# Ledger of designs, part 64: designed miniproteins, single chains, continued (5)

Each design is a single chain, and the fold is of that chain. pLDDT is the mean over its residues in the fold that is shown.

## One batch from the design tools (miniprotein)

Design m18206
Fold by ESMFold2-Fast:
Structure m18206 (fold): chain A 79 residues (1-79)
Amino acid sequence: SDEVERAVRGFRAMAEAARKTLDPDTAAQVVAQLDQGIAALRAGDREAAAKHVQKAMNLLSDAGWDALYAAQAAWEQAV
């Protein structure tokens, strides 16, 4: 659906922001959670998608407010 594809664009933009703002190891963890969220969303498992996205958001929040802000801004620009 168009809603799913918008969400996928948003999650990919967040992953790119994480790669630019975080150390490579933490960025890889955020990207892995967002990729799993995208896969779950495409499979129709919205509950699993939400859990993976929440894990990514927790990692971003733990990294710092500027990293979280950059990811949120990237989402808003992509959707």
Scores: mean pLDDT 86

Design m18207
Fold by ESMFold2-Fast:
Structure m18207 (fold): chain A 93 residues (1-93)
Amino acid sequence: AVSPLVAPDTPARRAFVEALEALLAAPSRERVEAAAEAMARYLLEHPTIAALFLALAAISDLELLARRHPELREALEAAIERIREAIREAVAA
């Protein structure tokens, strides 16, 4: 078993990091949706305290991005809600 404070470097974690980096480099609706789904997948497959902290940090990044890119605000708000739903599912399990 892995410590609940440490998440392994998994394909799901790498996919999320790559999706978030792509989103921050060149924001688009497609990249917002990809980052949210990658984070949700990582949380549900690896419900660890480390994954939870990463999800909370991601929500903060998406909220900041929504302030900088109001044209993407609706997609970013949907992405934040998707991640919040995944957090609730992960902690309920």
Scores: mean pLDDT 79

Design m18208
Fold by ESMFold2-Fast:
Structure m18208 (fold): chain A 80 residues (1-80)
Amino acid sequence: MITREELIAVLARLTPEQQLKVGEAFRLLQDTVERLRAAGVPDAEIDRRYAEVLQKVYQALLEGNIDEAVRIVKEFAAEA
């Protein structure tokens, strides 16, 4: 299983530009969750979708694929 500690270690190795991109992606994730909540999507469904997306993002970041992590978040936001 991907650990939060392992992810933090990966994030610490990113360039300032990559850290900003990842930060913007997490901000977009948060905004998308709030939009789903405002649209009346049940909390249990939001939690499941969020956990699934977050796992994919963490996996991409662990693989050093920052662009893939950003793309995953943008696709989630577009489908919401």
Scores: mean pLDDT 78

Design m18209
Fold by ESMFold2-Fast:
Structure m18209 (fold): chain A 90 residues (1-90)
Amino acid sequence: MIEVSGPESDGRIAAGLSGLTGEDVVLLSPRFGLAAGPLVTGGRRIDVLDIEAGEVLEGPYVIPAIDVDPAAMDEWLRRTVEEIVRRRLE
């Protein structure tokens, strides 16, 4: 089963843009995760990772920092990740 911390996941990604300079990784399962990083334009990118393989499966997805909507981002994030993992697990 896919498990994503809803508003917490989005909040961590947003915090990366407003205060952190590193990358945040959100674990979805032992194998799959999300990595968020800042862009030079002040937005963020999100990559979907295969943690066991150390590979990027999908991405980057680009989100402007000034247009972050936590509720919409949380729903989009969960749906996007669910589809990607489902395609891999079949």
Scores: mean pLDDT 49

Design m18210
Fold by ESMFold2-Fast:
Structure m18210 (fold): chain A 58 residues (1-58)
Amino acid sequence: GILDEIRKALESGDLVRALDLLLQAGLSLEQANRIIGYYVRTGDLDAALERVRYLLAQ
């Protein structure tokens, strides 16, 4: 699913693809940039993806 593609993009460091996928999933540009920024600062992929799941469930 789209979350698996976001995971792969973030793991590979393809931040442009990660941004595109987050926007396609329904996040705003602000939300997508916050997710990417969090992952870049922390390396915490699982926490970043939990936040994506939370935002998509709203």
Scores: mean pLDDT 89

Design m18211
Fold by ESMFold2-Fast:
Structure m18211 (fold): chain A 71 residues (1-71)
Amino acid sequence: GDKELGRIAGARAAELLAKENPEAIGDAQGDDVKAEVVERGETSVTGRAEVNGATAEGTADLEAAKRAAGE
């Protein structure tokens, strides 16, 4: 479970990072983006993405994230 949730929360954070710093995303493939779960709430999961010194945090619905992760 935790790896799949981390990928989903990280993907949400990476989307926000792309809006804040599209040049950093433009130079990096998805695998170059460091993504991790920062917080797990009762109904949400928050991830952080880092690439080329830029960072962003994004929150996803936990139930939707679990469905996407196959949980």
Scores: mean pLDDT 65

Design m18212
Fold by ESMFold2-Fast:
Structure m18212 (fold): chain A 73 residues (1-73)
Amino acid sequence: GDSLTDAVERVKHLPPSEVQDLISRVVSGIARAGLESLEQIQRFVREQGLTDEVARAIHHRLQLGRQSRAEQA
C-alpha cells in the first residue's frame, strides 16, 4: 500500500477493508473541519486513536495535492 495505508495498518492491525474505511472517515473529518496545518491534523488524528505517523502522512498528501493543483494552473 501507500505510506498512509501502511501507517494505519501498523497501528490498528485491522483487516484491509476496515483500514480503508477508517482512512476515509479520518480524511473526510479533516476536510469537513477545514484542518490544514500539521498541528491541527495531529490533534484530530490523536483524538481518533491514531499516531503522529498517520497525521504526517495525511498532511503530506494534502500538501502534494495543493502543490499539484498550483503546478497545473
Scores: mean pLDDT 71

Design m18213
Fold by ESMFold2-Fast:
Structure m18213 (fold): chain A 81 residues (1-81)
Amino acid sequence: SEVEAEIEKLEYLSKAIEALLAGKEEEAEELAKKAGVSLETVKRLAEAIEDPAGASAEARATALAVLRRQAAVAAALEALE
């Protein structure tokens, strides 16, 4: 389903961000590919999460969009119960 595909991509993207923040750049790159994004995108998202004030407006907007999508997916899963 479309919801399941969105969840899978979000899970890989979240794992890529976590791996990068843990200093595991090679693992982050592989996870980014599975999420359908570039390592550069993951780096910008990690920067926006760790230092929102130092991040670009574009990176902050993208990070917020990812967080909102994660919240929407969680709410949708809860509503299916």
Scores: mean pLDDT 70

Design m18214
Fold by ESMFold2-Fast:
Structure m18214 (fold): chain A 69 residues (1-69)
Amino acid sequence: MRSYLTVTVRVRLPDGSEALVTVTFEIEDGELRVADVRVEGPAAPTPEAVERAVREAGERARELLAQSS
């Protein structure tokens, strides 16, 4: 059976505004896979900032999964 976990990371842009990166993970047998990535904000973050946010979301998702087990 497939389960999903959604994690939202706030990304601060150079001008002090913020973007939201929402990552949806598919959970199968304790493994996390990125199913969807949504970016919302007044401006697009840099590709580097998005990659960092996705990595941070993955770390948080793994920690949450470990705590719920």
Scores: mean pLDDT 78

Design m18215
Fold by ESMFold2-Fast:
Structure m18215 (fold): chain A 98 residues (1-98)
Amino acid sequence: EEAEKLAQLEAHLRAAVEAARAGDYETAVAHAKEALALYADILANGSEEAVRQAEAILARYEPELVELLGKNPEAMRAVLEAVAALAPRAQAGWERLR
């Protein structure tokens, strides 16, 4: 059910941005990691349309989230480590879609 995963992705990204704005980097990192896991799952198993929608959702939140997390090097490092851990799953999904 791609619509539910896309809604969860957006909810976690929104929560991550709100937490980061409040200086609650622990909560921001937790939500960012959940969003990354959902994004990796969509890339690995979703339709081409779901992947496009996930990319559009990320484009709305990522610039502000990256800027806010960049204020806390430990938080940024935790998110980058999560990205690296999930990258093989995302790459396999992208190869499946062309």
Scores: mean pLDDT 81

Design m18216
Fold by ESMFold2-Fast:
Structure m18216 (fold): chain A 74 residues (1-74)
Amino acid sequence: SPLDVYAKALKLLNEKLKKMLEEGVFDLDKILEELEKEAKRLIEKEDDPAHKEAIRLALDEVKALAIMRVHVLN
């Protein structure tokens, strides 16, 4: 289901963000580029347009979180 795809994408993208921040990566442009690359890999595995859209929504949410977290840590 699109909701299940959304939840899984959200978890994977949040773990990717967490790992980058824990490794000392605070360059927002680099973080956003890496999140977009990961989301693109997830989208390429899906044939259903609703599943692709669910991943894009998860990406937008994690990008917003990344912006907030980087500003707090820098």
Scores: mean pLDDT 86

Design m18217
Fold by ESMFold2-Fast:
Structure m18217 (fold): chain A 87 residues (1-87)
Amino acid sequence: DLEELIEQIKKNIKEFEEENGKLALVLIEKEGKIYDVRTDKYISEEEAKELIKKLEKEGWELAGEYEITINGLKIKVYLYVPKEKKS
């Protein structure tokens, strides 16, 4: 179920961000539409690219890119770390 998948992703993102001081951008692609899990909004491919560029400009560094397919849905996870870690 898509709703259960989205809720599990949100939980994993929250736990990961709280534990590691990192940011996860999670985008679900289906039939030319992109769903931003963090904001609960559908966005265009252009808007998704602008979000990535905005994060880079705001001092986030891309640490990892992951792509998984579940039930025909393409899920892209972009994992960011701050360029300077406060320790």
Scores: mean pLDDT 74

Design m18218
Fold by ESMFold2-Fast:
Structure m18218 (fold): chain A 74 residues (1-74)
Amino acid sequence: MSLAQLEAEMDQLIADLRAQLSTVLSPAEVERLVATVQAVRDDLLALYRAGRLSADEVLEILRGLVDAFLARAA
C-alpha cells in the first residue's frame, strides 16, 4: 500500500464516522469527536512514516477507535 492509498483509506474512515455521528449527535459534538480522531490519524501517519507501524496496523488501530466512538454514540 502506498502512503497516498493509506491516507485515502484513513480519510474515508473518518468521513464515514462523520456521516454516522451526524445522524445522532449535534454538529459541535461531531466536530469535537472528528477532531480527536483526526489527531490520532496524524500521529499514526507519523509512526508509519518513521517505519514503526505498518499500513495494516495503522488501519486496524484507526478502525478500532472509530468503532469505539460509534458504539459510545449509540
Scores: mean pLDDT 86

Design m18219
Fold by ESMFold2-Fast:
Structure m18219 (fold): chain A 105 residues (1-105)
Amino acid sequence: SVEDYRNMLNSVPAFPDLLDLPDDLRALISSGTPLGRSVGLVAQIFASKGLDLHDPEIQEAVLELGRYLASIPSDEERARLLEELSSMSKEEILQLAEEIKRKRS
């Protein structure tokens, strides 16, 4: 729920030990930074869709969406984006990451 995602953003870092993660991504997620928390939440969503977090293209998509999520100043807006990402297909979430990357560059 939106409230559950909001609570995770403010109180608990993502649990890297529950995910099969590459070392660099694990280190970022366990850093306790706002970026690390956002990347961890996105990584959990990607894993729930069966996306391989050891794939460099999937890692880049997680980092792009994590950075975008961390840049949103509103907890309500961040929670809404996480809810939306959870409802997306694998193809839709990867396309969104590419669009965000293109717009930033």
Scores: mean pLDDT 76

Design m18220
Fold by ESMFold2-Fast:
Structure m18220 (fold): chain A 55 residues (1-55)
Amino acid sequence: MQKLIDSARQSIRDGDLFTAQIDVGIIMIKGSIFKDQKMIDIARDLDRRVQQARK
């Protein structure tokens, strides 16, 4: 989990929004499967950051 979060954040910094979106999607799916609201919240926050980077 943390590795995917770190990867998404790094991809956003590098402007690699495609990789960031994939990582966010994986975190969201895992959060949904495990019913982990904190993981879902992190994925939503990262998704907003990706959208912000696209402006």
Scores: mean pLDDT 79

Design m18221
Fold by ESMFold2-Fast:
Structure m18221 (fold): chain A 61 residues (1-61)
Amino acid sequence: MAEVDAQIKADQDKVAALQQKAQGYLMSGDREKAMEYFAKAQQAQAAADERSAQLRAALAA
């Protein structure tokens, strides 16, 4: 159980880090990198949501 929560938190922390990096690039005027990291954050969020659903389903089974 604790491992599942740790994995979900790690995935969410990764998304947050990518979003923060994208925001940093946007603030510095590097729009291309900002868009790239926003796209990566969106992909990471989708992957995290799917993995979270799989882990929760495994716990319920």
Scores: mean pLDDT 79

Design m18222
Fold by ESMFold2-Fast:
Structure m18222 (fold): chain A 104 residues (1-104)
Amino acid sequence: MDDQAVLDAFVADARSRLSPEQQAILDRLLERYKDESPERQFGFVVVATTAIEAGLSEEEIETILDAMASQKNVDPVELALIASTAIRAGLSVEEIIALLRAAS
C-alpha cells in the first residue's frame, strides 16, 4: 500500500470528526509539516486532532508539534502517546513540551 495514500485516508478520517473550522486548523498544521516522513505525519495528525478536540489554540498546537518534530531520534508513536496523553490529562503547553524534550 502507498504510505501517502494511507496517510491521506487517515487524515480524511480525522477530518470527518471535526467541524469545518477545526478542519481548517488541521489542514494548516499538516501543511506546515508536509515534508516530514509519513510516520512522523501520522503522529502529528493524532496529536493535532487530540489538541483541537481539547480546545487548544492553533499557536499552542504548533508549539507542541514543533517540539515533537525536533525529537528526530525518538519513536514517533512514543512522542504521539506522550503528547496526546498529556493533552487529555489537561497539562499546560509548557509541561507537555518539557515531557516531549525529556523523551529518550
Scores: mean pLDDT 81

Design m18223
Fold by ESMFold2-Fast:
Structure m18223 (fold): chain A 64 residues (1-64)
Amino acid sequence: MTAEEIVKGFNNAGVKDARVIKTSKSEEGYDQYVVEGTYEGKKYQFTVDVYPDDIEIVERKLIS
């Protein structure tokens, strides 16, 4: 799954102005992204593990 597909997924779920702010690798070698966006007027950072056909949200942090 690409960063563009992940951002589109978050936008479709109601997260506004979603963007990838950090990329890293997990210990298993999967891509991990941090996505920042606004949901219901509140700013969040979502940490997602990226698999070939799906993502898993492993952390949601309210930042504003």
Scores: mean pLDDT 79

Design m18224
Fold by ESMFold2-Fast:
Structure m18224 (fold): chain A 80 residues (1-80)
Amino acid sequence: TTLQQHVDDLIDFANRLIKALEDAIKAGDTEKVEEYLRLLKAVSERLQELIAQTTDPALRQRLNEVLKKIEEAIKKAEEA
């Protein structure tokens, strides 16, 4: 697979995890909230690695936008 496909897959995975986290919070499922937070933190680390390695401004922007969404989702979950 190309780098673009890997990035697209990571973005899709992150968006699905954010939704799953929101659903788990609404359901009061503490175990799933903890699991999805752990997974989002792992995705965040991988995105940061890709940002550090890329010189493509458009790709860097997409990665930073997703990273920001993940950081916001984690913050909201931890403050809830």
Scores: mean pLDDT 85

Design m18225
Fold by ESMFold2-Fast:
Structure m18225 (fold): chain A 61 residues (1-61)
Amino acid sequence: SAAAARAEALIARIREDASLSPEVQDNLETLVASVLRQHAENPAELERGLASIERGLARLK
């Protein structure tokens, strides 16, 4: 699905972000997985959750 592809791309960005500690990377990956699982049946909340994580990463740049 588009949401799964977006989440996969976000996880890849998290893992490639050298400014993040391994602990923070693991926590963010877990958060992405939780958003996918919890909001699978609600596309609006799913997109909102993923966008929120993306904005958090952008602020660390």
Scores: mean pLDDT 78

Design m18226
Fold by ESMFold2-Fast:
Order: C-alpha cells, then structure tokens, then sequence
Structure m18226 (fold): chain A 96 residues (1-96)
C-alpha cells in the first residue's frame, strides 16, 4: 500500500496478468507430466485471467471446463469448490 507504486494503469495491470499467463503457459509446456493438482491450479488460474483481464469468455470457459473435468475425476467436492470460488472472484471484481 505504501512505499512505492500504488497506482497502475489498467493497461499495466493487464500486462502484469499477461506475464503471469505466459509463465503458466511455459510451465505447462515445459512440464510434460504435470500432476492433476498442478493442472487444475494452472488451468483455473488461466481461466480467471482470460475472463477478467482479457475478457475472452470463450477461452476462459474452455480452460475452466478442463480444470473442472480434472477436478471431478479426483473429487466432486473439489469441482464444486472451484466453480464456487470462480463465481465469487468474478462477482467481487464486477462490484468494482
């Protein structure tokens, strides 16, 4: 909150999120054998970035669906938690 940059432009925030997305993509690409947990986290995080930063609903939906499918194979409760959490994050962002 204090001590440096408190205000980033919308453009700078989007660029920061795009850099995060690139790191996730490189991690997925370089890791031929990801655990299911790692895949869920990566896909879920990418989905949120596409929805909120890039407003690419098609890509966000695709990634979210993939994360949910992997989660459902492990636990229905995990899939429900992911869906609930995504909805909460999107709702919070929309309030602002």
Amino acid sequence: MEGDVEELSEEEIKELLLERLKLIDEWIKNSKELSEDQKIVALYTKSIIYELALEDKEKAEELFKKAKEIAEKKSKELAEEIEKRSKEIIEEVKKH
Scores: mean pLDDT 71

Design m18227
Fold by ESMFold2-Fast:
Structure m18227 (fold): chain A 61 residues (1-61)
Amino acid sequence: SEKKKEATEKAVKAVEDAGGDAAEAAARVQRVISEASDSLSLDELTEIARVAAEKLAEVQA
């Protein structure tokens, strides 16, 4: 869905903007997920969290 794509893009950007700071990335991603929780299913929110975690691992590598 368009809303899922938008939330995913926001989560990825949140990780990039944190510059490898895991605590800051986690806080920003949690905010994105919280904002999307009213409009997306639990499965969609879980997928967004997974994509954000993968991006965080990439930035920290």
Scores: mean pLDDT 80

Design m18228
Fold by ESMFold2-Fast:
Structure m18228 (fold): chain A 80 residues (1-80)
Amino acid sequence: VSREERLSMLDYIRSLLPASQLALLSEEEFEELKRLLEEGDYERLVAFVSRLARKLAGRTGDRERGEERLAELRKIAESD
């Protein structure tokens, strides 16, 4: 999977899960999200992110935690 494909997947994650909602993910959910992004499995990522977005709709978590999690996802997406 190319870096460009992972960056596209990260943009999809960000479109449905803003940083404030990334903060609300359990550690298990966040680890799975990182794994799907690293593997570059777009179909599974889309299904997983869509389920999380529905679950977390209208909710806001700790923004600092969310920004830290977004930074971790960005590092994965930017790796070769």
Scores: mean pLDDT 83

Design m18229
Fold by ESMFold2-Fast:
Structure m18229 (fold): chain A 91 residues (1-91)
Amino acid sequence: MEDEKVFELVKKALEAIKTGEITEEQAKALAGLTKIINNGHKEIEKILQEVKLLALKGELTEEDIEKAAKEITKLLSEEDKEILINSEPLL
């Protein structure tokens, strides 16, 4: 299902924040989330800032990543999901 694919992409983007290493798929997912945030999705921006803060403290757990990914996926409209799935790395 599309929602499962979106959840996996968001989760991979958040995992990149934890590790500091970015694959092409994670870079695409991050680009998509950045476009969504820039379109005024303030709640998703807030969740990403909280995840970044936990990562900086070394306190970001797999449970935190899964919870954040689930909440972000729930907040995405169908249009936002299409942006995320069809996003390419920023060049």
Scores: mean pLDDT 74

Design m18230
Fold by ESMFold2-Fast:
Structure m18230 (fold): chain A 78 residues (1-78)
Amino acid sequence: MVAEELKKLAKEKKDYATLLAVEILESEKDEEKIKELLELYKTDPEEAVKEAEKILKEKIRELLTRGIEAAEERNKLL
C-alpha cells in the first residue's frame, strides 16, 4: 500500500511531519494525496516535507476555525 511505503521512507529519514501527515490523509481516505506525496518524496524529499507541513498547518487551521466558530456561536447565545 502506498501509505505504508511513504511511512517507511519518512521513518527512515526521521521525518515525523510526513509520517503524521500520511496518518491524517489515510484516516481521511485521501489515497490520491498520499500517492502525490510519495512521488514528491522520491523526486524532492525537501519539497515533500514542506507539503506535509502545509497539510498539517491546514488541518490545524481547520480545527482552530471550527473552534472559533463554535465559541462565537456560544457567545452570541450568552
Scores: mean pLDDT 76

Design m18231
Fold by ESMFold2-Fast:
Structure m18231 (fold): chain A 63 residues (1-63)
Amino acid sequence: KREEMRAEVRAFLDERGKVTLSPAEKNELSRQLAEKYGISVATARRIVEETVAERLAQEAAAD
């Protein structure tokens, strides 16, 4: 489920102590999500990028 994958991205950011990810980190996380959820790396990368962008916007609005 997309919500599960987005939660994993947010947890990864929390563990790293970051609000955003480098391109290399996005690529690595995308591969992990693709393998775990049985989706394409391209789809996983879109979710990672969208979640990071939303996280930045939500963090600014919520905090």
Scores: mean pLDDT 76

Design m18232
Fold by ESMFold2-Fast:
Formats: sequence, structure tokens, C-alpha cells
Structure m18232 (fold): chain A 73 residues (1-73)
Amino acid sequence: SVDDLLARADELEPIRPGQARLLRITAANVLYLQGKYKEAADIYRELAREYEAAGDLSSAQAYRELADRIEES
């Protein structure tokens, strides 16, 4: 299901970037619930870079902090 979400996000990114982002957020959250913290953190860091590029510095910081906390055991 996570692989399906990420594949669909890649397809939608050039057409509907907002929907693609939502699917990536959903995939990261599912990975987190499955205990796959490194994979979830990687996607959260990518989301942080996307928000930073869009000028949304508060969302970028929030996702970076979330990724860092998830990887701290």
C-alpha cells in the first residue's frame, strides 16, 4: 500500500503537486505507524525541502524536527 501511494504521488506530481504531497504525507505516516522510522524520516525530510522551496518555513521546520525525533531511539 505504501509503494502504491508513492507511485501514485509520482504520477500526480507534474499535474497535481498538492495531491502528490498529500499522498507522500500519508505514506510517511503509514511507515511511521509500521515502525519504519528511517523510511518515514526520509520522506518527512523531502517534504521539509519542498515546503522550504515554497517559502513555508514553519512547515519545513516542523517536518525536519519530526524526522529528527523519529530517528532518535
Scores: mean pLDDT 85

Design m18233
Fold by ESMFold2-Fast:
Structure m18233 (fold): chain A 106 residues (1-106)
Amino acid sequence: MEFTATATYDVTEQASLLMTVTVRGGRAEATFSLEVEGGAPTTYDLVQRAEEGETVSLGGAAPPGAKRATLTVHVRADDPDAEVQFEARNLTTGERVPVQLERREL
């Protein structure tokens, strides 16, 4: 099972976003990437493994000059019945950021 979750948020010099992935019913690998608009283009890939019931997260601050950032997580679960939950939050405002989720079955 594969999932792609994307959250886009407006940034300030102090803005930060936290994306949290929780996996149940199997093991998964999560790959995070951050793309920034309005500043220097930067992409960071981070691979983390989540066991059943484990939570994996990436928090990042936007670089100076950034106006918008997109945080994407790609999750590959080893079980087709695995439940994967996504939450994105702007840590500067405390507001939830809408997550666009695509699920692909094998």
Scores: mean pLDDT 68

Design m18234
Fold by ESMFold2-Fast:
Formats: structure tokens, sequence, C-alpha cells
Structure m18234 (fold): chain A 95 residues (1-95)
């Protein structure tokens, strides 16, 4: 329960940082959440999508594409068809 509350607080802080345009803080928080997540979990793929979106909003297209491709691979491993489709659409948008 304490670990989940901390995870949820970090995720909320990520969303607020993105809303404020503080993408550097969002990426730092996402890296902490990613380190706590299993690579084959749906959560891991979703965090990689958010990290890619943060880089894209910063104008870092190459980094955004890298993380969207990593998210696509992770979504396929976890069987998350929704995140797989989202990652494919984001890759196409950034090209």
Amino acid sequence: KPGQAIFDAYLDAVDRAIEKGDYETAIKLLDKLISLSRKDSPEYARLLVRKGEAYYKMGKKDEALKYFNEALTAARKSGDEEIEKQAEELIEKVK
C-alpha cells in the first residue's frame, strides 16, 4: 500500500509536470517509475509512451521516436493492444 501510494504520487507529479511544460522533471519522474516497473508489464509500455511524448514536446524528435519504438516493443510483449496502437500512431505522427 505505501509503495503504491508513492507510485501514484509520482505518476500524478508526471502529469502535472507535463501540463506545466516542465518536461525535464516529467522525464526524471518517469525514469524512477520505469525503474520500478517490470519490462513485460503494461505499465512499463505506458510509461515509455509518456516519456516519448515528453521528448516530442521538447522538440527532441529522435529521442521521442526511440521511446515510442521501445513502447511498441514492450506493448507487444505485454499484449496491450491499446498501447501498441497508440505507439504506432505516435511513431507515424513524429515521422
Scores: mean pLDDT 83

Design m18235
Fold by ESMFold2-Fast:
Structure m18235 (fold): chain A 80 residues (1-80)
Amino acid sequence: GPFEAAARALADITGAPVEMAREALEKGNGVFTAEQLAELLKAAGSGDYEAARQVTAALNGSDEDKATVEGLAERAAGMA
């Protein structure tokens, strides 16, 4: 599916299972697109590993955490 590459990359960075990363991407589709997650992964490669980890944690949590996740997307885009 469209999230396969992003899910594997996110799982590799965060240490989460690929299935869990895929579920997080599907649940957070309104917050993060595949393109936004790719930008986050680029930012993580520049030393912002915390952003990628927080994405998976927040999206696997409650909808209440999405506001923080939305902020991370903007921050990562600014770093790219």
Scores: mean pLDDT 51

Design m18236
Fold by ESMFold2-Fast:
Structure m18236 (fold): chain A 79 residues (1-79)
Amino acid sequence: PFLGTYLGIVHPDLSDKLAETVYKLLKSQGIKVKYSDLLKVANKIVTDYQKGKLSEEEFQNRIDELLKDPKKTLEKYGL
């Protein structure tokens, strides 16, 4: 509970930080994606976690999938 409250109050930009990290990684690999599309996916993952729809393990797995194969993850979200 304390960590979730801390992230929600201290890091309201958690979605932006996740999207920026993935965007920089893809840019370094020469893969072109829109930052806005990455931000939409990051927002959904973070929001679902904050609403208790994802466990901590499920949240970590979604982030790992996004980092490992961002393009495939975007396709799964219809982007």
Scores: mean pLDDT 72

Design m18237
Fold by ESMFold2-Fast:
Structure m18237 (fold): chain A 62 residues (1-62)
Amino acid sequence: SEEIEKLEKEIKRLKKLLDFYRSQLATAQYARDQERVAELQAQITDIENRIKELESKLEKLK
């Protein structure tokens, strides 16, 4: 269905964004930038929670 396709596309986009932020987190950790690490960890957690919410919605539409 259209709704399933939209949800899958959004999940895929968020997973790419998550990979990007995880890469930035690794760089910040190497640089010992504690402020940047904290900001990136918060953003990663937010994206992970959003992916989980969308995956839950996708499961209900199956």
Scores: mean pLDDT 88

Design m18238
Fold by ESMFold2-Fast:
Structure m18238 (fold): chain A 72 residues (1-72)
Amino acid sequence: SEIEELKEKMKELAEKLKEALANGDEESAQKYLQELFDTASEAQKKAIEEGNSELHKEIVEFLDELLAEAAA
């Protein structure tokens, strides 16, 4: 599904963010962080528009987990 594709993109962006942070690449880190938030917002909006509250919750929890992992 489109939302599953967006979740996979979020995961890839979070991994790139973590690598950029580890390397001290502030320019790439800012780019990937912005893209991660943009992708998460798109996925959340689609879930809300479809009336799928469970999927919306899943996306919110997934974003929180990815941000915690990238910050570690």
Scores: mean pLDDT 84

Design m18239
Fold by ESMFold2-Fast:
Structure m18239 (fold): chain A 88 residues (1-88)
Amino acid sequence: SAEADKLLEEAIRLAREAVRLMREARKLLENPKSKEEILRGVGLAIRAIGLGFQAQLLANKAKELGADQGKLDEVGRLLREAGFDFPV
């Protein structure tokens, strides 16, 4: 359905952003050069977690509406790439 497709598009967008933020957070936290880098890395990780939960919520709503399984699997893959075990 058009509604399921819109929810999936948004879920994939949010999951991709979560991956990006988590990768940046890991870079900052692996070898931080200052307290400011630690705070920035933690802040990015918190934002990534929030986006990941939102992506999972939207993907599960899309699943209820009969969304494409391949795209649902892509959301799950992206969430795992971000380091999140959020079932889809």
Scores: mean pLDDT 90

Design m18240
Fold by ESMFold2-Fast:
Structure m18240 (fold): chain A 58 residues (1-58)
Amino acid sequence: MTRERILEASVLVGKIAEEEGLDAEEFVRNSTRAAGRHYGLSDEEVERITEEALERLK
């Protein structure tokens, strides 16, 4: 399922950003927005995936 793959990839991007001392939230948001644009997801769906990815990083 495309949504789950985007979520998994965005969580991984956030973890890498956090390990490198970068803004994990910014990297996650940029990742989900880029994927959402490419796959034609709605802004609401992109925001839901973003919030789930950020929650997994807690």
Scores: mean pLDDT 82

Design m18241
Fold by ESMFold2-Fast:
Structure m18241 (fold): chain A 60 residues (1-60)
Amino acid sequence: MKDEYVEKLKKAVEEGKSGGEIGRILHEARQAGFSVEDILEILEKATGVKLTPAPPPPAP
């Protein structure tokens, strides 16, 4: 259910939460089995920013 993560991320961004909190939400989405494409869609919907097609972000 991508909408749940979009709402969590949107609220975190609106409240000015740190990158660590945003990273936790994205990590939770990955743990739930969402693909890189799904995560990019979540980010785009939550921030309203268009993301250019790019290779997947490096893992820690």
Scores: mean pLDDT 72

